Designed miniproteins, single chains. Designs and how they scored, part 106

Each design is a single chain, and the fold is of that chain. pLDDT is the mean over its residues in the fold that is shown.

## One batch from the design tools (miniprotein)

Design m3692
Fold by ESMFold2-Fast:
Structure m3692 (fold): chain A 86 residues (1-86)
Amino acid sequence: LSDEEIAEYKKLFDKYDKDGDGTLDRDEFKEFLEKYGNLYRMTPGRGGSMDDFDKLVDEILKKYDKDGDGTLDFDEFLDFLSDPLN
């Protein structure tokens, strides 16, 4: 990732980080996926059911939440955004 791409992702992260603590909780990350999941082909099925979004959030958190606290920090968020292309 370029420094410019990291800066753009930081702006996106900050939009959903309502606490300003540098982490996204499950609900904040779900809101991100609902709005931006289409861009990354992360939307579940046709019409994006609520149950499918909850499952997708849980699967991503299990993969990238290395601390096991149920939140994504900015580094984990960048790992998620980088990995879907591999």
Scores: mean pLDDT 67

Design m3693
Fold by ESMFold2-Fast:
Structure m3693 (fold): chain A 55 residues (1-55)
Amino acid sequence: SDALVASFEALLRSLIAAGASREQLRVVADWALSQAPEEARPRLREVAERLLAAA
C-alpha cells in the first residue's frame, strides 16, 4: 500500500517534470485508481488531487 502510493506519486511527479498536461495526468491517475486496491484509492486520489491542483 505505502509502496504503491509512493510509486504513484513518483510517477505523476516524473510526468509533470516531463511536461505532461493536466489532461494527461488525469488520464494516468484515473487508470491507476481503477486498477488499485480499494484500500489504496483514497490515498491515491488525495495525491492525484494535490498534484493536479499544483500542475
Scores: mean pLDDT 83

Design m3694
Fold by ESMFold2-Fast:
Structure m3694 (fold): chain A 76 residues (1-76)
Amino acid sequence: MSFEETIKAEKEAALESLPEETAKRIVEEIDKMEEAFKKGDWEGAREHLEKARELILSAPKEEQERFEKKYLELAK
C-alpha cells in the first residue's frame, strides 16, 4: 500500500466515523502533515500528526473504535 493510499484511507475513515467538526479538523492536520512531509519538514510533519492523534483520542471510545474499524476496511 502506498503512502498516498494510506493517507486517503485515514481521511475517509475520519470523515465517515467521527463527528463532522472533529473529522474536518483531523483531515486538515493530516493535509498539513502530508505537505510538510513532501517538503522534507519532518518536525512539522510530526507536529501535525500528533495534533491529529490528539483529536482522535479526544473522541468518545465508541467513536474511536468506529474510526479504527473503518480505517482497517478502507486500508485493505
Scores: mean pLDDT 78

Design m3695
Fold by ESMFold2-Fast:
Parts: structure tokens; C-alpha cells; sequence
Structure m3695 (fold): chain A 68 residues (1-68)
């Protein structure tokens, strides 16, 4: 199920982002790590280009909300 795969990817990437902010990493480093993780998980779970775009957009929004 595509929705379940997307949810699992989002969860793992958001956990990585939370760990990065907790460690005091700069936004650029957190974003680079998040993008690398999205790429790896998208390949592993076979996410569609549309699902990958949605995950990327959600992660970007999540990072921006943490910086606000």
C-alpha cells in the first residue's frame, strides 16, 4: 500500500530531523541529511515520483516549522 510506505518514510525522516535539531545542527546540514534519507528510502520502498514529492514537501514544511 502506497500510503503506508509514504507514512513510514515520513516517520523515519521526521525522526532524523528531530535528532538533528536536538543535536544543534545547522538547517543546511539537517536538510541535506533529510534529502539523502528520502532518496534512500524512496528507492528502498519504491515510492512513486508523486509520493516522493509529497514527502519532500512535508519534510521541508516540518523543518520550516521547527525554525519558526
Amino acid sequence: MREKKKEEVLKEVKELVDQGFAAGLPESEIWQAAMAKIRELAEKYGLSPEDRREVTAEVRKYIEEKLA
Scores: mean pLDDT 80

Design m3696
Fold by ESMFold2-Fast:
Formats: sequence, structure tokens, C-alpha cells
Structure m3696 (fold): chain A 106 residues (1-106)
Amino acid sequence: MKEALLEGAAKDAESAIRNAEEAGRRDPSIEELLREAVEKLREAKELIKKGKEDDEYLKKALEKVKEALRLLGEAARRASPESVPLVAAAAINAMGAEFNVELALK
């Protein structure tokens, strides 16, 4: 069911936001990258909500999630050892959002 996939994507995006925000609080060296990733994930979450009846919003949401994943990957390379697990958790959640949006577009 498309609605259940989009609800899953929104939940995954929200979890990614929370983990990225926590990582940024613990690691000032990656705070700017994580702030940008959170902004992309918030944009994706709003686009997912609009995408229930228009696949163009879901395509835009997918683009925003992919941008966030690129930023999270860069943050992971620069992260302190203490923040790596939180950045990794954010990336896993963002990948979950990507998967659910891609599946909803099929």
C-alpha cells in the first residue's frame, strides 16, 4: 500500500533527523554538514507528505534524501569516533526513507 510506504519513509526521515541532530551536538567539527543534511531531510519529509497524490513530489523527495545521504557520508568521514555510530544510524534511517520512496514510485 503506497500510503504505508510513505508513512514508513516519513518515520525513517524523522529518525535520521534526530540521529543527525544528536551527532551534531556531540561533534562540532561536523555540525555544519549535519545541519545541512537535517535541512534536506526536513524538506524530503514535507515532500513525502505532499507526494501521496503526486509522484513529482516523491521524485523531489528522493532527490533531497540522496543529497542528505551524500552529506551524511561526508560527515562520517570527518566524524570523531564517538559520533560515528550516530552518523551511521542517521544514514541507515535515511536509506530506509530512500527505499520506501523508491518502492512507492513503482
Scores: mean pLDDT 88

Design m3697
Fold by ESMFold2-Fast:
Structure m3697 (fold): chain A 90 residues (1-90)
Amino acid sequence: SLRQKILAATSDEELKAIAEELHSLGLTGAGALAFIVTGQKLKEITDENVLLLYDVANQLKIPRKTLESNKVDDIYQIIKAVKAAEKTPP
């Protein structure tokens, strides 16, 4: 699955390719974050989970502008931030 591909990706080339795939599917940064964090599509999450995703984005220091963007580079930055947080717990 696409989520397994995201979780298994280790190289910048793999992360960029995933960002391009998510962009092609019309996902925003928030949609990409929802899919990575919860495994659910944005349409399947509750309004409460949308607020939770913004809280997670704030903890990862992801700007709101990036969350609302569907640009490949913005989606890539979100994927990279999530993967970096997995490697270095606070």
Scores: mean pLDDT 73

Design m3698
Fold by ESMFold2-Fast:
Structure m3698 (fold): chain A 97 residues (1-97)
Amino acid sequence: SEEEFNKLLEEYRKQFEAETDPEKIVELAREFYEKVREWVEKHRDDPERAVRILEKAARLFSELATDALARGYPDDVVGELQRLAREMFEEARRLRA
Protein backbone atom coordinates (compact mmCIF):
# COMPACT_ATOMS: atom_id res chain seq x y z
CA SER A 1 0.00 0.00 0.00
CA GLU A 2 2.32 2.73 -1.29
CA GLU A 3 -0.83 4.89 -1.61
CA GLU A 4 -1.44 4.46 2.16
CA PHE A 5 2.18 5.50 2.82
CA ASN A 6 1.73 8.57 0.57
CA LYS A 7 -1.34 9.58 2.62
CA LEU A 8 0.64 9.09 5.87
CA LEU A 9 3.48 11.23 4.44
CA GLU A 10 1.02 14.02 3.52
CA GLU A 11 -0.61 13.89 6.99
CA TYR A 12 2.82 14.27 8.65
CA ARG A 13 3.76 17.08 6.23
CA LYS A 14 0.63 19.00 7.36
CA GLN A 15 1.46 18.37 11.04
CA PHE A 16 5.01 19.68 10.50
CA GLU A 17 3.68 22.81 8.73
CA ALA A 18 1.35 23.51 11.71
CA GLU A 19 4.01 22.92 14.42
CA THR A 20 6.08 25.91 15.63
CA ASP A 21 7.80 24.28 18.66
CA PRO A 22 11.28 23.04 17.58
CA GLU A 23 11.33 20.27 20.24
CA LYS A 24 7.91 18.99 19.11
CA ILE A 25 9.08 19.03 15.47
CA VAL A 26 11.99 16.73 16.47
CA GLU A 27 9.61 14.43 18.41
CA LEU A 28 7.22 14.33 15.43
CA ALA A 29 10.16 13.67 13.05
CA ARG A 30 11.34 10.74 15.21
CA GLU A 31 7.78 9.32 15.26
CA PHE A 32 7.63 9.53 11.46
CA TYR A 33 11.14 7.98 11.21
CA GLU A 34 9.97 4.94 13.22
CA LYS A 35 6.83 4.58 11.06
CA VAL A 36 8.97 4.71 7.89
CA ARG A 37 11.27 2.04 9.40
CA GLU A 38 8.20 -0.17 10.13
CA TRP A 39 6.97 0.26 6.52
CA VAL A 40 10.41 -0.67 5.14
CA GLU A 41 10.59 -3.77 7.40
CA LYS A 42 7.07 -4.89 6.35
CA HIS A 43 8.09 -4.52 2.69
CA ARG A 44 11.64 -5.96 2.94
CA ASP A 45 10.61 -8.51 0.24
CA ASP A 46 9.99 -5.56 -2.17
CA PRO A 47 13.29 -3.57 -2.18
CA GLU A 48 12.17 -1.23 -5.01
CA ARG A 49 9.13 -0.11 -2.99
CA ALA A 50 11.24 0.21 0.18
CA VAL A 51 13.73 2.44 -1.72
CA ARG A 52 10.89 4.71 -2.98
CA ILE A 53 9.47 5.00 0.56
CA LEU A 54 12.92 5.79 2.06
CA GLU A 55 13.65 8.40 -0.64
CA LYS A 56 10.27 10.14 -0.07
CA ALA A 57 10.90 10.21 3.70
CA ALA A 58 14.51 11.44 3.22
CA ARG A 59 13.26 14.31 1.01
CA LEU A 60 10.71 15.35 3.66
CA PHE A 61 13.38 15.34 6.44
CA SER A 62 15.72 17.35 4.16
CA GLU A 63 12.94 19.91 3.52
CA LEU A 64 12.27 20.11 7.28
CA ALA A 65 15.98 20.69 8.00
CA THR A 66 16.12 23.48 5.39
CA ASP A 67 12.98 25.10 6.82
CA ALA A 68 14.30 24.79 10.41
CA LEU A 69 17.57 26.47 9.37
CA ALA A 70 15.65 29.28 7.59
CA ARG A 71 13.51 29.84 10.72
CA GLY A 72 16.60 30.09 12.97
CA TYR A 73 15.80 26.95 15.00
CA PRO A 74 18.55 25.59 17.31
CA ASP A 75 21.56 23.88 15.64
CA ASP A 76 20.78 20.56 17.42
CA VAL A 77 17.25 20.56 15.91
CA VAL A 78 18.58 21.27 12.39
CA GLY A 79 21.34 18.66 12.90
CA GLU A 80 18.88 15.95 14.02
CA LEU A 81 16.63 16.54 10.97
CA GLN A 82 19.70 16.42 8.68
CA ARG A 83 20.83 13.17 10.39
CA LEU A 84 17.40 11.53 9.85
CA ALA A 85 17.45 12.57 6.16
CA ARG A 86 21.00 11.22 5.69
CA GLU A 87 20.19 7.86 7.37
CA MET A 88 17.15 7.37 5.10
CA PHE A 89 19.13 8.27 1.93
CA GLU A 90 21.98 5.93 2.96
CA GLU A 91 19.57 3.03 3.63
CA ALA A 92 17.87 3.65 0.23
CA ARG A 93 21.28 3.59 -1.51
CA ARG A 94 22.23 0.35 0.29
CA LEU A 95 18.96 -1.37 -0.73
CA ARG A 96 19.31 -0.15 -4.37
CA ALA A 97 22.79 -1.72 -4.64
Scores: mean pLDDT 87

Design m3699
Fold by ESMFold2-Fast:
Structure m3699 (fold): chain A 80 residues (1-80)
Amino acid sequence: SMKEKAEKLIASAFISAYLGDEQGAEKSLKEIKELGDEESLKLAEELIELAKEGRIDEALELLEKEGYYLAVEIIKGYLG
């Protein structure tokens, strides 16, 4: 589904931004824009800002609140 694609891209953008991979984060963000999902794009932009500040718990809470549970599981799998 489009939501599943968006969730995987959001998780990728967050992890890339957290690790300092600006190019990887920008690539994932561009792919989210191409999906045409404005809600997922806005969420991804907010999460990238949280990632740059190392605010993982706040990012996971925001994803859970918005129902992006697949993104939560991917991020937890990578970051512990």
Scores: mean pLDDT 87

Design m3700
Fold by ESMFold2-Fast:
Structure m3700 (fold): chain A 59 residues (1-59)
Amino acid sequence: EEERRRRIDALLQALKENPDIPVSVEFAARALGLSPEEFEREFKRYYGMTFEEYVEKLK
C-alpha cells in the first residue's frame, strides 16, 4: 500500500538525518508495526533490495 511505502520513506529519511540512532532491522520493523522478517520482505518488495543494502546506499 502507498501508506506503508510512505512510512518506510519517512523512516529512511529520519535515519539519514539522525546517524546516532541505532539502525537495525528490528528498530525499523518496530516503527512500522511489523516483525523484523515481515519488514524485510516488504522492504525488498518496495525497493528491490535489503534494508541494510539500501541504508548503505543512503550513506
Scores: mean pLDDT 73

Design m3701
Fold by ESMFold2-Fast:
Structure m3701 (fold): chain A 74 residues (1-74)
Amino acid sequence: SIDEEIENLEKKVKELRKKLRDGKATPEDSQELTRLLNIINALKKLKEDPSVTYEEIKQRIEEEKAKIDELFKK
């Protein structure tokens, strides 16, 4: 489900934030944290559109993930 995907991503964010607090994060960890936060924000915005069916939201989420992933390609 969308909620389960968001929950899993938020769990990863918490782990990365712990690394940052402990001073053990790499620059790559910091970029990954930013990427995950952007994906979560996009998923939450897609979920808030009541005119979209669940199946359509799921498809649009995958499209949005791909766009965000492209922004962080080296």
Scores: mean pLDDT 73

Design m3702
Fold by ESMFold2-Fast:
Structure m3702 (fold): chain A 83 residues (1-83)
Amino acid sequence: EAEKLFEKGEEYFEKEEYLKAAEYYLKARDILLKTNPLEEVKEKLKKILEKLIEVYEKLLELSPDDEGVKGLLEKLKEELEEL
């Protein structure tokens, strides 16, 4: 299920629909965080976090003064470093 949501995020990212891509990546992350802390889940979480960072960086390119996007980017980068 998380993989399916991640795949949907990838589809929207390819279409440059970054808000939709972020929505699906966030859903995939949320499912993985609730299900199992095994090493296999950490690798999937890293991929999702990396894609979320890419998405929010693209959103920031489109709206450089978006403080909400900047705040989300900082939190996502911190979360990735903690993994």
Scores: mean pLDDT 80

Design m3703
Fold by ESMFold2-Fast:
Structure m3703 (fold): chain A 71 residues (1-71)
Amino acid sequence: MMEELRRQSELLREKMEEAREELEKNKEKVEEVIEEASISVEAIGYAAKGVVGSKEEGEKYRKIAEELLKK
């Protein structure tokens, strides 16, 4: 009887650990998506500046500021 209870407790513990690991991986994935999105916006800014030849810093900072204010 006690051995069966220990086995059940171990299985529940393993499932809880798996759930926590999934949450941690989801957070990492979300952070990566946010970073990639930020890089994409900057890349679009650089492409536009390549056509105009304007101040790269100005447009880059403007887009970053707008995104931060929106969030």
Scores: mean pLDDT 61

Design m3704
Fold by ESMFold2-Fast:
Structure m3704 (fold): chain A 82 residues (1-82)
Amino acid sequence: ALLEAAEEIRRSDFETAVAILERAIASIPDPELAAAGAAALAGLRAAHREGAGGMTPESAVEALAELARAMAEALARRAAAA
């Protein structure tokens, strides 16, 4: 589950956190939401790689955990709209 992935991500290094989130995204039954999540993850990876002066390793991992939580919220919202 995405919320379980968020907790695991917070306890991991950046590369492990990316792998956890990729696996969680791949398990999402909504292909549109899964594609959006994969794109957001790619953006976070690019930002971390660029070393833009505000992103620490800790903040990068927290951003990955927050993406997992946001995706869980979006999935719940879609279920409520159906």
Scores: mean pLDDT 77

Design m3705
Fold by ESMFold2-Fast:
Structure m3705 (fold): chain A 65 residues (1-65)
Amino acid sequence: SREARREEIRRHGAELLRTGKPRNESDAVAMEVGRKLREIGDQVQEAIELAKEKGLSVAEALKSI
């Protein structure tokens, strides 16, 4: 179930980005943000760890990735 739902969300986000035809603005933004957050999840986690090691802000560490 989780895998199927994750795949569905991924496809929905990719389809919206490709077609550019969501039902409304909020719908498109919400799905796109959700998809991108998953894709950069690992990068965000790495940035948090770098921030702790180097004494940087998460934003500054993220620029290094």
Scores: mean pLDDT 70

Design m3706
Fold by ESMFold2-Fast:
Formats: C-alpha cells, sequence, structure tokens
Structure m3706 (fold): chain A 100 residues (1-100)
C-alpha cells in the first residue's frame, strides 16, 4: 500500500518521460524495506541503497531542472524526499496527505 501511494505521488510530480526513473526509485525503496525487515540487518547493503536512492532523486531533479528550471526542480526534490521518507517509515497517512 505505501509503495503504491509512493508510485502514484512520484508519477503525479514528474513528467511521463521519467516513468522509468520513478519505477527504479520505487524498486530501490522496496528492496530497502525488505532488507530492513530481515531478522539480521545488513547495514552495509542498507547504506548502499540509501546512497543509490539519493543519487536517483538527484538525477530526477536534474532532468526536471533541464525541462522546467532550477526553482521547480528544488521544490520537486523536496517533495520527492518527503514522500520517500514517509514511504520508508510506512507512514501511509502522510502519503495520503501528500496525494490530497
Amino acid sequence: EALELLREFLRAHTPPELDEEVERLVELIEELLRLKAQPVVDERKIAVLYSAIGILIAAISFEIALREGPEVAREVAKLLSEAVRAALAGDVARLRELLA
């Protein structure tokens, strides 16, 4: 449910040309949640996934900056970071607020 809400939010705030990047971001977050749910936590792998998520958000923001300018890109980056944080926390209520 949280990942479905995250995908909906990301698609609503990014152009359709970035759908592949959006799906990649959702996949990284799903993998991170899977690893965090394991009884023995691989802290190194989790750190690598956090870095990959940050790099991908930066890449999406860069593509938006090229299309719509740096001011729009900064606002989108902030919203994407908030949505990703909510999804990682399993905060379905926050994700629904962001979609409203």
Scores: mean pLDDT 81

Design m3707
Fold by ESMFold2-Fast:
Structure m3707 (fold): chain A 75 residues (1-75)
Amino acid sequence: SIEELIQEANRLLDELLEGIKNGSISVEEAKEKLKKIRELTEEILKLLNHPDMEEAREHIEQLEKKAIEETEKKL
């Protein structure tokens, strides 16, 4: 379901950000988490293929961009 995909994406994002903050994440692990976040985001966006969901799509895309920027700054 969309809810399960969103929950999983948020969990991976939280793990990524926490790993960066405490220095426990390797570059390889960060890349794998980013890949999974991208895959989940793509699935969510496909499921939200509805005109009234444009705002939700934009917010999800911004979250993905923020995760990438945060990772690049610290790794």
Scores: mean pLDDT 74

Design m3708
Fold by ESMFold2-Fast:
Structure m3708 (fold): chain A 99 residues (1-99)
Amino acid sequence: MEEVPALVAALSDPDPEVRRAAAEKLGELGEEVEDAVLEHGGVEPLVKLLSDPDMGVRLAAINALKKLGEKVREKAIELLKSQKKKSKVLKASIKELEK
């Protein structure tokens, strides 16, 4: 879908409402855009949003990662486990994605 690159870019927007809306939209599109999200580097921004200061953004990101499909979840878990510092929030996100 032509909108996937724009949604991936919006995940890095300075406005938390824009980041939340982009993550929610990717989750709504779900598995149909899994390969496009992987191809356009969307997993890394979504994983970063799991540590976002805004709770709504964090919830939208975890839901998007769960809905986008198994390849996205596997890559997100790999990225989370490779981080040198794991916060309580990141450890909870790993467990949620492994369900």
Scores: mean pLDDT 80

Design m3709
Fold by ESMFold2-Fast:
Structure m3709 (fold): chain A 88 residues (1-88)
Amino acid sequence: MQVTDMDVEMKKVIDALPESVKEEIKNALLEALRPSLSDEQLKQLEALYEKDPLDFIIEAYRLNPEATREILSKYAPELLKLLQEQYE
């Protein structure tokens, strides 16, 4: 799978975030998605975060774009801007 230039920029923003902020984003997104997903789907999404935090954020944005925008606007507004440029 080829990495796009935008994926590289988003990964740089994520890698620059403190670990505490990355964990807060992960937990906030999982909590926002919890009512809409099964326990199995939540476990799969958490496993995706451990494999690739960018893929996790993209999947969360696909599943619930409104909640993902709200969370990223608080914790990583630069990442939100890149996601909107890529997918909107």
Scores: mean pLDDT 80

Design m3710
Fold by ESMFold2-Fast:
Parts: C-alpha cells; structure tokens; sequence
Structure m3710 (fold): chain A 91 residues (1-91)
C-alpha cells in the first residue's frame, strides 16, 4: 500500500527536507518548482500513511524555515512557505 511505501517518520522528514533543499539550491525555475512539487507529494504521502507525529512535524517546520531563509528565488520561498503552512495546520 502507499502507507507501506512511506517508510519511517524520520525517512519521510529527511526526504521532504532533501527535496526542499534541492529546490532552494536550484537555479533553474522549472527544476526548482519540480522539487517543491516532489516535497509536497512526499508530505501528502506521509500524512496519508499516518506516520508524521507532532514532533516530526515540528522538526520538518524548523528545517523548512531554515531553507526558506537561505532561498533567494521568490517562487521557491513561496513553495517553502506553502509547505510550512500545511505542516503547521497538521499540528
């Protein structure tokens, strides 16, 4: 099932932050947007699998906020803020 494919809460958080970090470092706007979409799909899958605890969501929010601060591309900043808002709503 999709839930079985999500992995551990730690893996899900690492995968989301990994995609977000790639987006923040990407200079091509299409590729950057694709990494934000990948991060959103990973977050949605983790939520659907029920693997994300409040503690993991807090860690995810902290990581995304740090990446947003370092991001220079406004599209990436907006995408990261959207991910942060979704994670905050799940608390």
Amino acid sequence: SIAESAGTPEQVVEDILGAAEKAAKETDPVKATNYIVAARLLLASGVAAGVLTPEHLQRLIEGLEKLKEKATNPIVKEGLESLIDVARRLL
Scores: mean pLDDT 82

Design m3711
Fold by ESMFold2-Fast:
Structure m3711 (fold): chain A 89 residues (1-89)
Amino acid sequence: SGEEERRRREELLKELERLERDYRKRVEEALKNGDAQGLIDAGRWYSERLRELAEKSDDEAVRQTLLDLADGAIWMGEQMAEWLLQKQK
């Protein structure tokens, strides 16, 4: 039913908001500590959480979006780590 699908989408959005907050805290901590590896680890952690949400999703479009976000999280972590290492020189 449409109500059950709406509830699943609402639950997904709430979980995404929670993961985004936790990811931001990990990034902020890594930046505060000058920890380039921590930035990569934060991106990989967020990517793994997004992939877990994708595996639980029956909607192909939602699943693909979560997988694209997961790839983006890895890329962003690597870019931030490179930036931080250059700044420390």
Scores: mean pLDDT 86

Design m3712
Fold by ESMFold2-Fast:
Structure m3712 (fold): chain A 86 residues (1-86)
Amino acid sequence: DEEAAIERIKEEAKKLKKPVVAVLSTTGEEEIDKAAEKAKEENLVGLGGSVVHSKEELEEGKKVIERYKELGIVDKVEIFLSEEEL
């Protein structure tokens, strides 16, 4: 369950005090498109997430989120970033 996975990641971030980017579980363009279509068709909230440990990981997450916006499913994506991004 993607929603439960995102919630679990959110709780972990609170304990670790680290920024979290809840994104698609894949980072390849073809896999991003496929996963985004699945999320849209199944009315899912996101398709995965990660605790961001570096600036490079944060940038990768932002790229995936922008792809979600391009596909018109931004309302189905949860974003947990540093306080500067909230």
Scores: mean pLDDT 49

Design m3713
Fold by ESMFold2-Fast:
Structure m3713 (fold): chain A 72 residues (1-72)
Amino acid sequence: SLAAQAAGEARAGAIGDRYVPAVKRANELIKKYEKEKGKKLDFDTYAQALSEAVRALLAGDEERAEEIVKKA
């Protein structure tokens, strides 16, 4: 029980340490492609692309994150 809680806390900490950089990276990717296309995404499309790209980055799949933001 305590070992399971400690493992959960360690995983939450590791995800937390990756989460903030992943959010920053996803946001930078979206803004980069908005600038390259000369168009801004609407709020809903931006929010969806950000959420999906963050999930891909947390999984270590940077190529998938780029594909997600390019298609937005």
Scores: mean pLDDT 76

Design m3714
Fold by ESMFold2-Fast:
Structure m3714 (fold): chain A 66 residues (1-66)
Amino acid sequence: MLNSSKDDMIKQLNKLLDLYRKDPKKAEEELRRLDKQSLENSIVSGMVYIILGVDEAIKRSEERLK
């Protein structure tokens, strides 16, 4: 269950998203590492992938609809 660590997970997500914006290659490598470390880290990496996918889909949609 995700209780009381919500803020910590949000901070981790923000850090990974910031890393992705600066260096996508390094971010992918770190996400792969996190996935192997623990279940909690695996959940965080999964959320990052979803957020990145949504963000990219929005950006692509904006370019196409413009």
Scores: mean pLDDT 65

Design m3715
Fold by ESMFold2-Fast:
Structure m3715 (fold): chain A 100 residues (1-100)
Amino acid sequence: EKRKKYAEEIKEAVEKIYESLGLPEEKREEIMKEVEEGAENIINGKISDEEVLSLVRTLKAAAEAIEKVGADLRDKEKTDKAAEIALEVAKKMLEEEKKK
């Protein structure tokens, strides 16, 4: 329900980032698989609602910032960097699940 909705919002925010950056489909699928694994931990209730909301807000803010700037990621290194940031945020939130 709510957690599943947050997971969907995270996926939508990541997709908007891909659209704004013009990432190729193969790259999007690769990152989405990692994001889906992170989303499963959210659905399983291992991450608090407050932390999930923080993650959603962070990704939505990142998507809006990238869209507003009109990020021109012509270089493969820059596209990998943007993808790495989203993945790093997700992984960091997964590590927080260990904390009470």
Scores: mean pLDDT 63

Design m3716
Fold by ESMFold2-Fast:
Structure m3716 (fold): chain A 74 residues (1-74)
Amino acid sequence: SRMERARHLADSLIDIIAEDLKRNNTVLSEEEIERIARNLADMLGEMFDLSEEEREELFRYILERLRKKQEEIL
């Protein structure tokens, strides 16, 4: 599905972000995490022609994954 492809690409982008944060010894604030998640959901939502509801679902998915990934590298 389009949502599955969007989530797979989101996971890859989150991994790149996590590696960059780890390499630069940088920690994101909650506000920065939310901003990144929103920007990724909007970008991927446009790329995969997702509905507004699907973009909100993708936003929540990315938000949870970013929070968990940061916790794992701290």
Scores: mean pLDDT 86

Design m3717
Fold by ESMFold2-Fast:
Structure m3717 (fold): chain A 53 residues (1-53)
Amino acid sequence: SEIEKMIEENEKRKEELKALLPDLSPLMQLVYEIVIGGTEYLIERMKKRLKEL
């Protein structure tokens, strides 16, 4: 389904963002941590929606 594909794409994106963290400035690390958290929230929402279908 489209939702399953979106979950996979966002999981991959989260991994890519995490891989960048060690090379970022402290301020940019905070920004990326917020983005990662938002991505995790989106994944959880999509997983919940998929279970309701």
Scores: mean pLDDT 82

Design m3718
Fold by ESMFold2-Fast:
Structure m3718 (fold): chain A 78 residues (1-78)
Amino acid sequence: MVFDGQDFRALAEQARRHTRELVEFLEKAAEKYKDDPELAKILRTAVEDIRAGKTDSTTRLNVEEALKKIKEYEEKKK
C-alpha cells in the first residue's frame, strides 16, 4: 500500500473523532431541546445518519444545519 492510504485513514479517524463528538453533542441537544419536537427530530435524524455511516457532504450539511438551529434556538431564548 502507499502512504496516501494511511493519510486517508488518519484523516478518516480524525473525522470519526470529530463526528463522535458531534454525535454526543447532538444527542445531548436533542434531550435538552426535547420540548421542541421539530428541532429534536432534526437532531436525532442527524445522529442516526451519522451512526449509519452517512458521512458524505449531504450528511455534513445536515449536521451543520442542526448545530446552527441549536445556536439560533439558544439565542432566541436569551
Scores: mean pLDDT 66

Design m3719
Fold by ESMFold2-Fast:
Structure m3719 (fold): chain A 83 residues (1-83)
Amino acid sequence: SQSEIERLRAEAELLRRFAEEVQREIEQLKQEMKQQVANSKDEEKAKEIKEKYDAKIQEGDDTLRVLEARARELEERARELQE
């Protein structure tokens, strides 16, 4: 039904907006990491900084993948229902 198509598209759009926000957070974390690494006094401190940020970035990347996959599935289903 048209109502179901509209619901699926709205849900997909919400997930896309979530993905954009997560992507912005990942980009911010990468920038913060680069700045802290550049300002580090030695390689050991740089490694510690990278390890801390890598964990957060990985969580963001995992979330982004799930959101994008779900949005795609909803978009595909809406497309199938269109005819």
Scores: mean pLDDT 87

Design m3720
Fold by ESMFold2-Fast:
Structure m3720 (fold): chain A 96 residues (1-96)
Amino acid sequence: REEAREILEKTLLELGVPEEEARRIAESLTEEDLKEALEEVKKMLAKEPEGKAKLEEAKATASPEEQAEYEKKYKELVENLKKLLEALEKALEALE
């Protein structure tokens, strides 16, 4: 359990969560909570093709400045979700 908490705390800190909050969240999560979070993140990533299509639609009517901002935010969201997915998988493995 300690190893799982350390993995989660480190990932939350890397995602910009404050140290006190990251520690509290990592300590409070049960195995069931981790499994539910993993499935939720997987569902969000499975919608990536739909999200990308909506991004392209928004960009078609946006200014060049808005297009750059949309690309940046979407890329950051996808990268953060993938990072969280890896951390949740490692935390669950550490609980075995």
Scores: mean pLDDT 76

Design m3721
Fold by ESMFold2-Fast:
Structure m3721 (fold): chain A 67 residues (1-67)
Amino acid sequence: SREVALAEAEVATKVIELAVLNTLEPSEENRRRLEELSAAVDEAAALAAAGRDDEAVALAREALERA
């Protein structure tokens, strides 16, 4: 769905931003934030694969707010 694709794009952008930040100035906090967001992305992808698009979008957006 378009909403899943947009949420995935937003999350992908945030993952790249956090990965760049952690590469330039590594810190345990930045690493933890990246790991937490990456884990949430994997869970959201599994929900989308199961046809639970609304749940996938909600989870991805919650993860973005926490990151």
Scores: mean pLDDT 78

Design m3722
Fold by ESMFold2-Fast:
Structure m3722 (fold): chain A 56 residues (1-56)
Amino acid sequence: SEEDIEEFYKKIGFPYTVYTPDGRPITFNSLEDLKKASKEEKDLIEKDFNVKITYK
């Protein structure tokens, strides 16, 4: 649910950085920044945190 997703991100905290397979850093300062992330960036975040990012 949306609440579960927000609770998960709150637990992780912002700002945070995820890395591409090539080692390039991608930093997000808020859930809003993450929400507007590209499909490619979302895929990396989902893989890094083992979570599915779905926002309605």
Scores: mean pLDDT 66

Design m3723
Fold by ESMFold2-Fast:
Structure m3723 (fold): chain A 100 residues (1-100)
Amino acid sequence: MEAVIHLGIAHSLLNMYKALKKLIEKRGVTEESLKELKKLEELVNKKVLELLEKALEEFEKLSEEEKKEAQEIAKDALKVAEELGAPEENLEKLKKLAEL
């Protein structure tokens, strides 16, 4: 149960960052907007990593149905993370959750 929630939050954070990045790129990038994006990127990557570590710890306690749900969310999150150029550590943990 909790692993699915942690993955859901991680996926939502990645999608939020993706949406904001696209909005800034479409509007035209400024020096100020680049600084804010970099700060947000660091915060999102750090929080996502923490959530993925918790999901991995809790994964063995999940039912078969919850494991399948978690894997599906992890696959979707991995795709977004790859598009965003997330750190290798985040990608490796997402891949473990998706490919189990």
Scores: mean pLDDT 83

Design m3724
Fold by ESMFold2-Fast:
Structure m3724 (fold): chain A 100 residues (1-100)
Amino acid sequence: MEATLAEIRAELQRLADELHRIAEKVKDKDPSLAEELQRLADTLRSAAGMTPEQLADVLRAIAEELERLAEKAKEMGITEVSDQLRQLAERARELAERAR
């Protein structure tokens, strides 16, 4: 499904905002996880300036990292956050396919 670059950039901003919100939720339980989530949010904001081809690769890498962090959150007993991160990973993969 083709998406305009403007639609892709809007979704990148939404993903970044969701990651920031999740980071604030976990900050008191795991500051390290919060910092990693903030780093991914910053990466998504920086990616808004990329070409569609570059976006597809970056979004797939972010999806894989989000899955890894979701597993870490589950091991720490933060199951709600784990589920939220898995949903964001799926959205990042969908966005990567739209960017191709």
Scores: mean pLDDT 81

Design m3725
Fold by ESMFold2-Fast:
Structure m3725 (fold): chain A 77 residues (1-77)
Amino acid sequence: SAMEAILAESEKIGEITKGVTSGELSTEEAVAALRALKSLAAADLTAALMIMAAHIQGREDLARAIAEALAAKEAAA
């Protein structure tokens, strides 16, 4: 289920979210981290959190790159 997929990658989701929120992750690193997530459910949740953090930080380049990376991942599924 989507919930089980999210739970299975919850530690990774937390690390990615922390990295984006702290400003530690570059746009390229954030995109790579999102692409490395195995489930679409985990990727969807993580992308939403990253986009929100990017907007708060004024990193519109990051928000756009994450949205595009998610769309590409969904299209490949």
Scores: mean pLDDT 85

Design m3726
Fold by ESMFold2-Fast:
Structure m3726 (fold): chain A 85 residues (1-85)
Amino acid sequence: SSMAAEVEAFVREAVKEIAKKLGAEVISIETVQRTPTTAYVRAELRKDGKVERVYVSGELIDGEPVLRAVAGSEEFREAAEELKE
């Protein structure tokens, strides 16, 4: 796998873990942008009959994938910070 594939896989798995922490169902995950060292994904999550759209980016730093930017509800962003730290 290329480095781009590695960071993309990391970000997609992070979305699944955040959804799991929130008790949300992952409806879709789409990669909207990717470079050799970054990935930006958009996901749709369903919880309590509501669907929200969230965005997560990741970057390879010294060969290690790291979450960088997260956009979504307050609860989604808080759960993502727990994974980032």
Scores: mean pLDDT 82

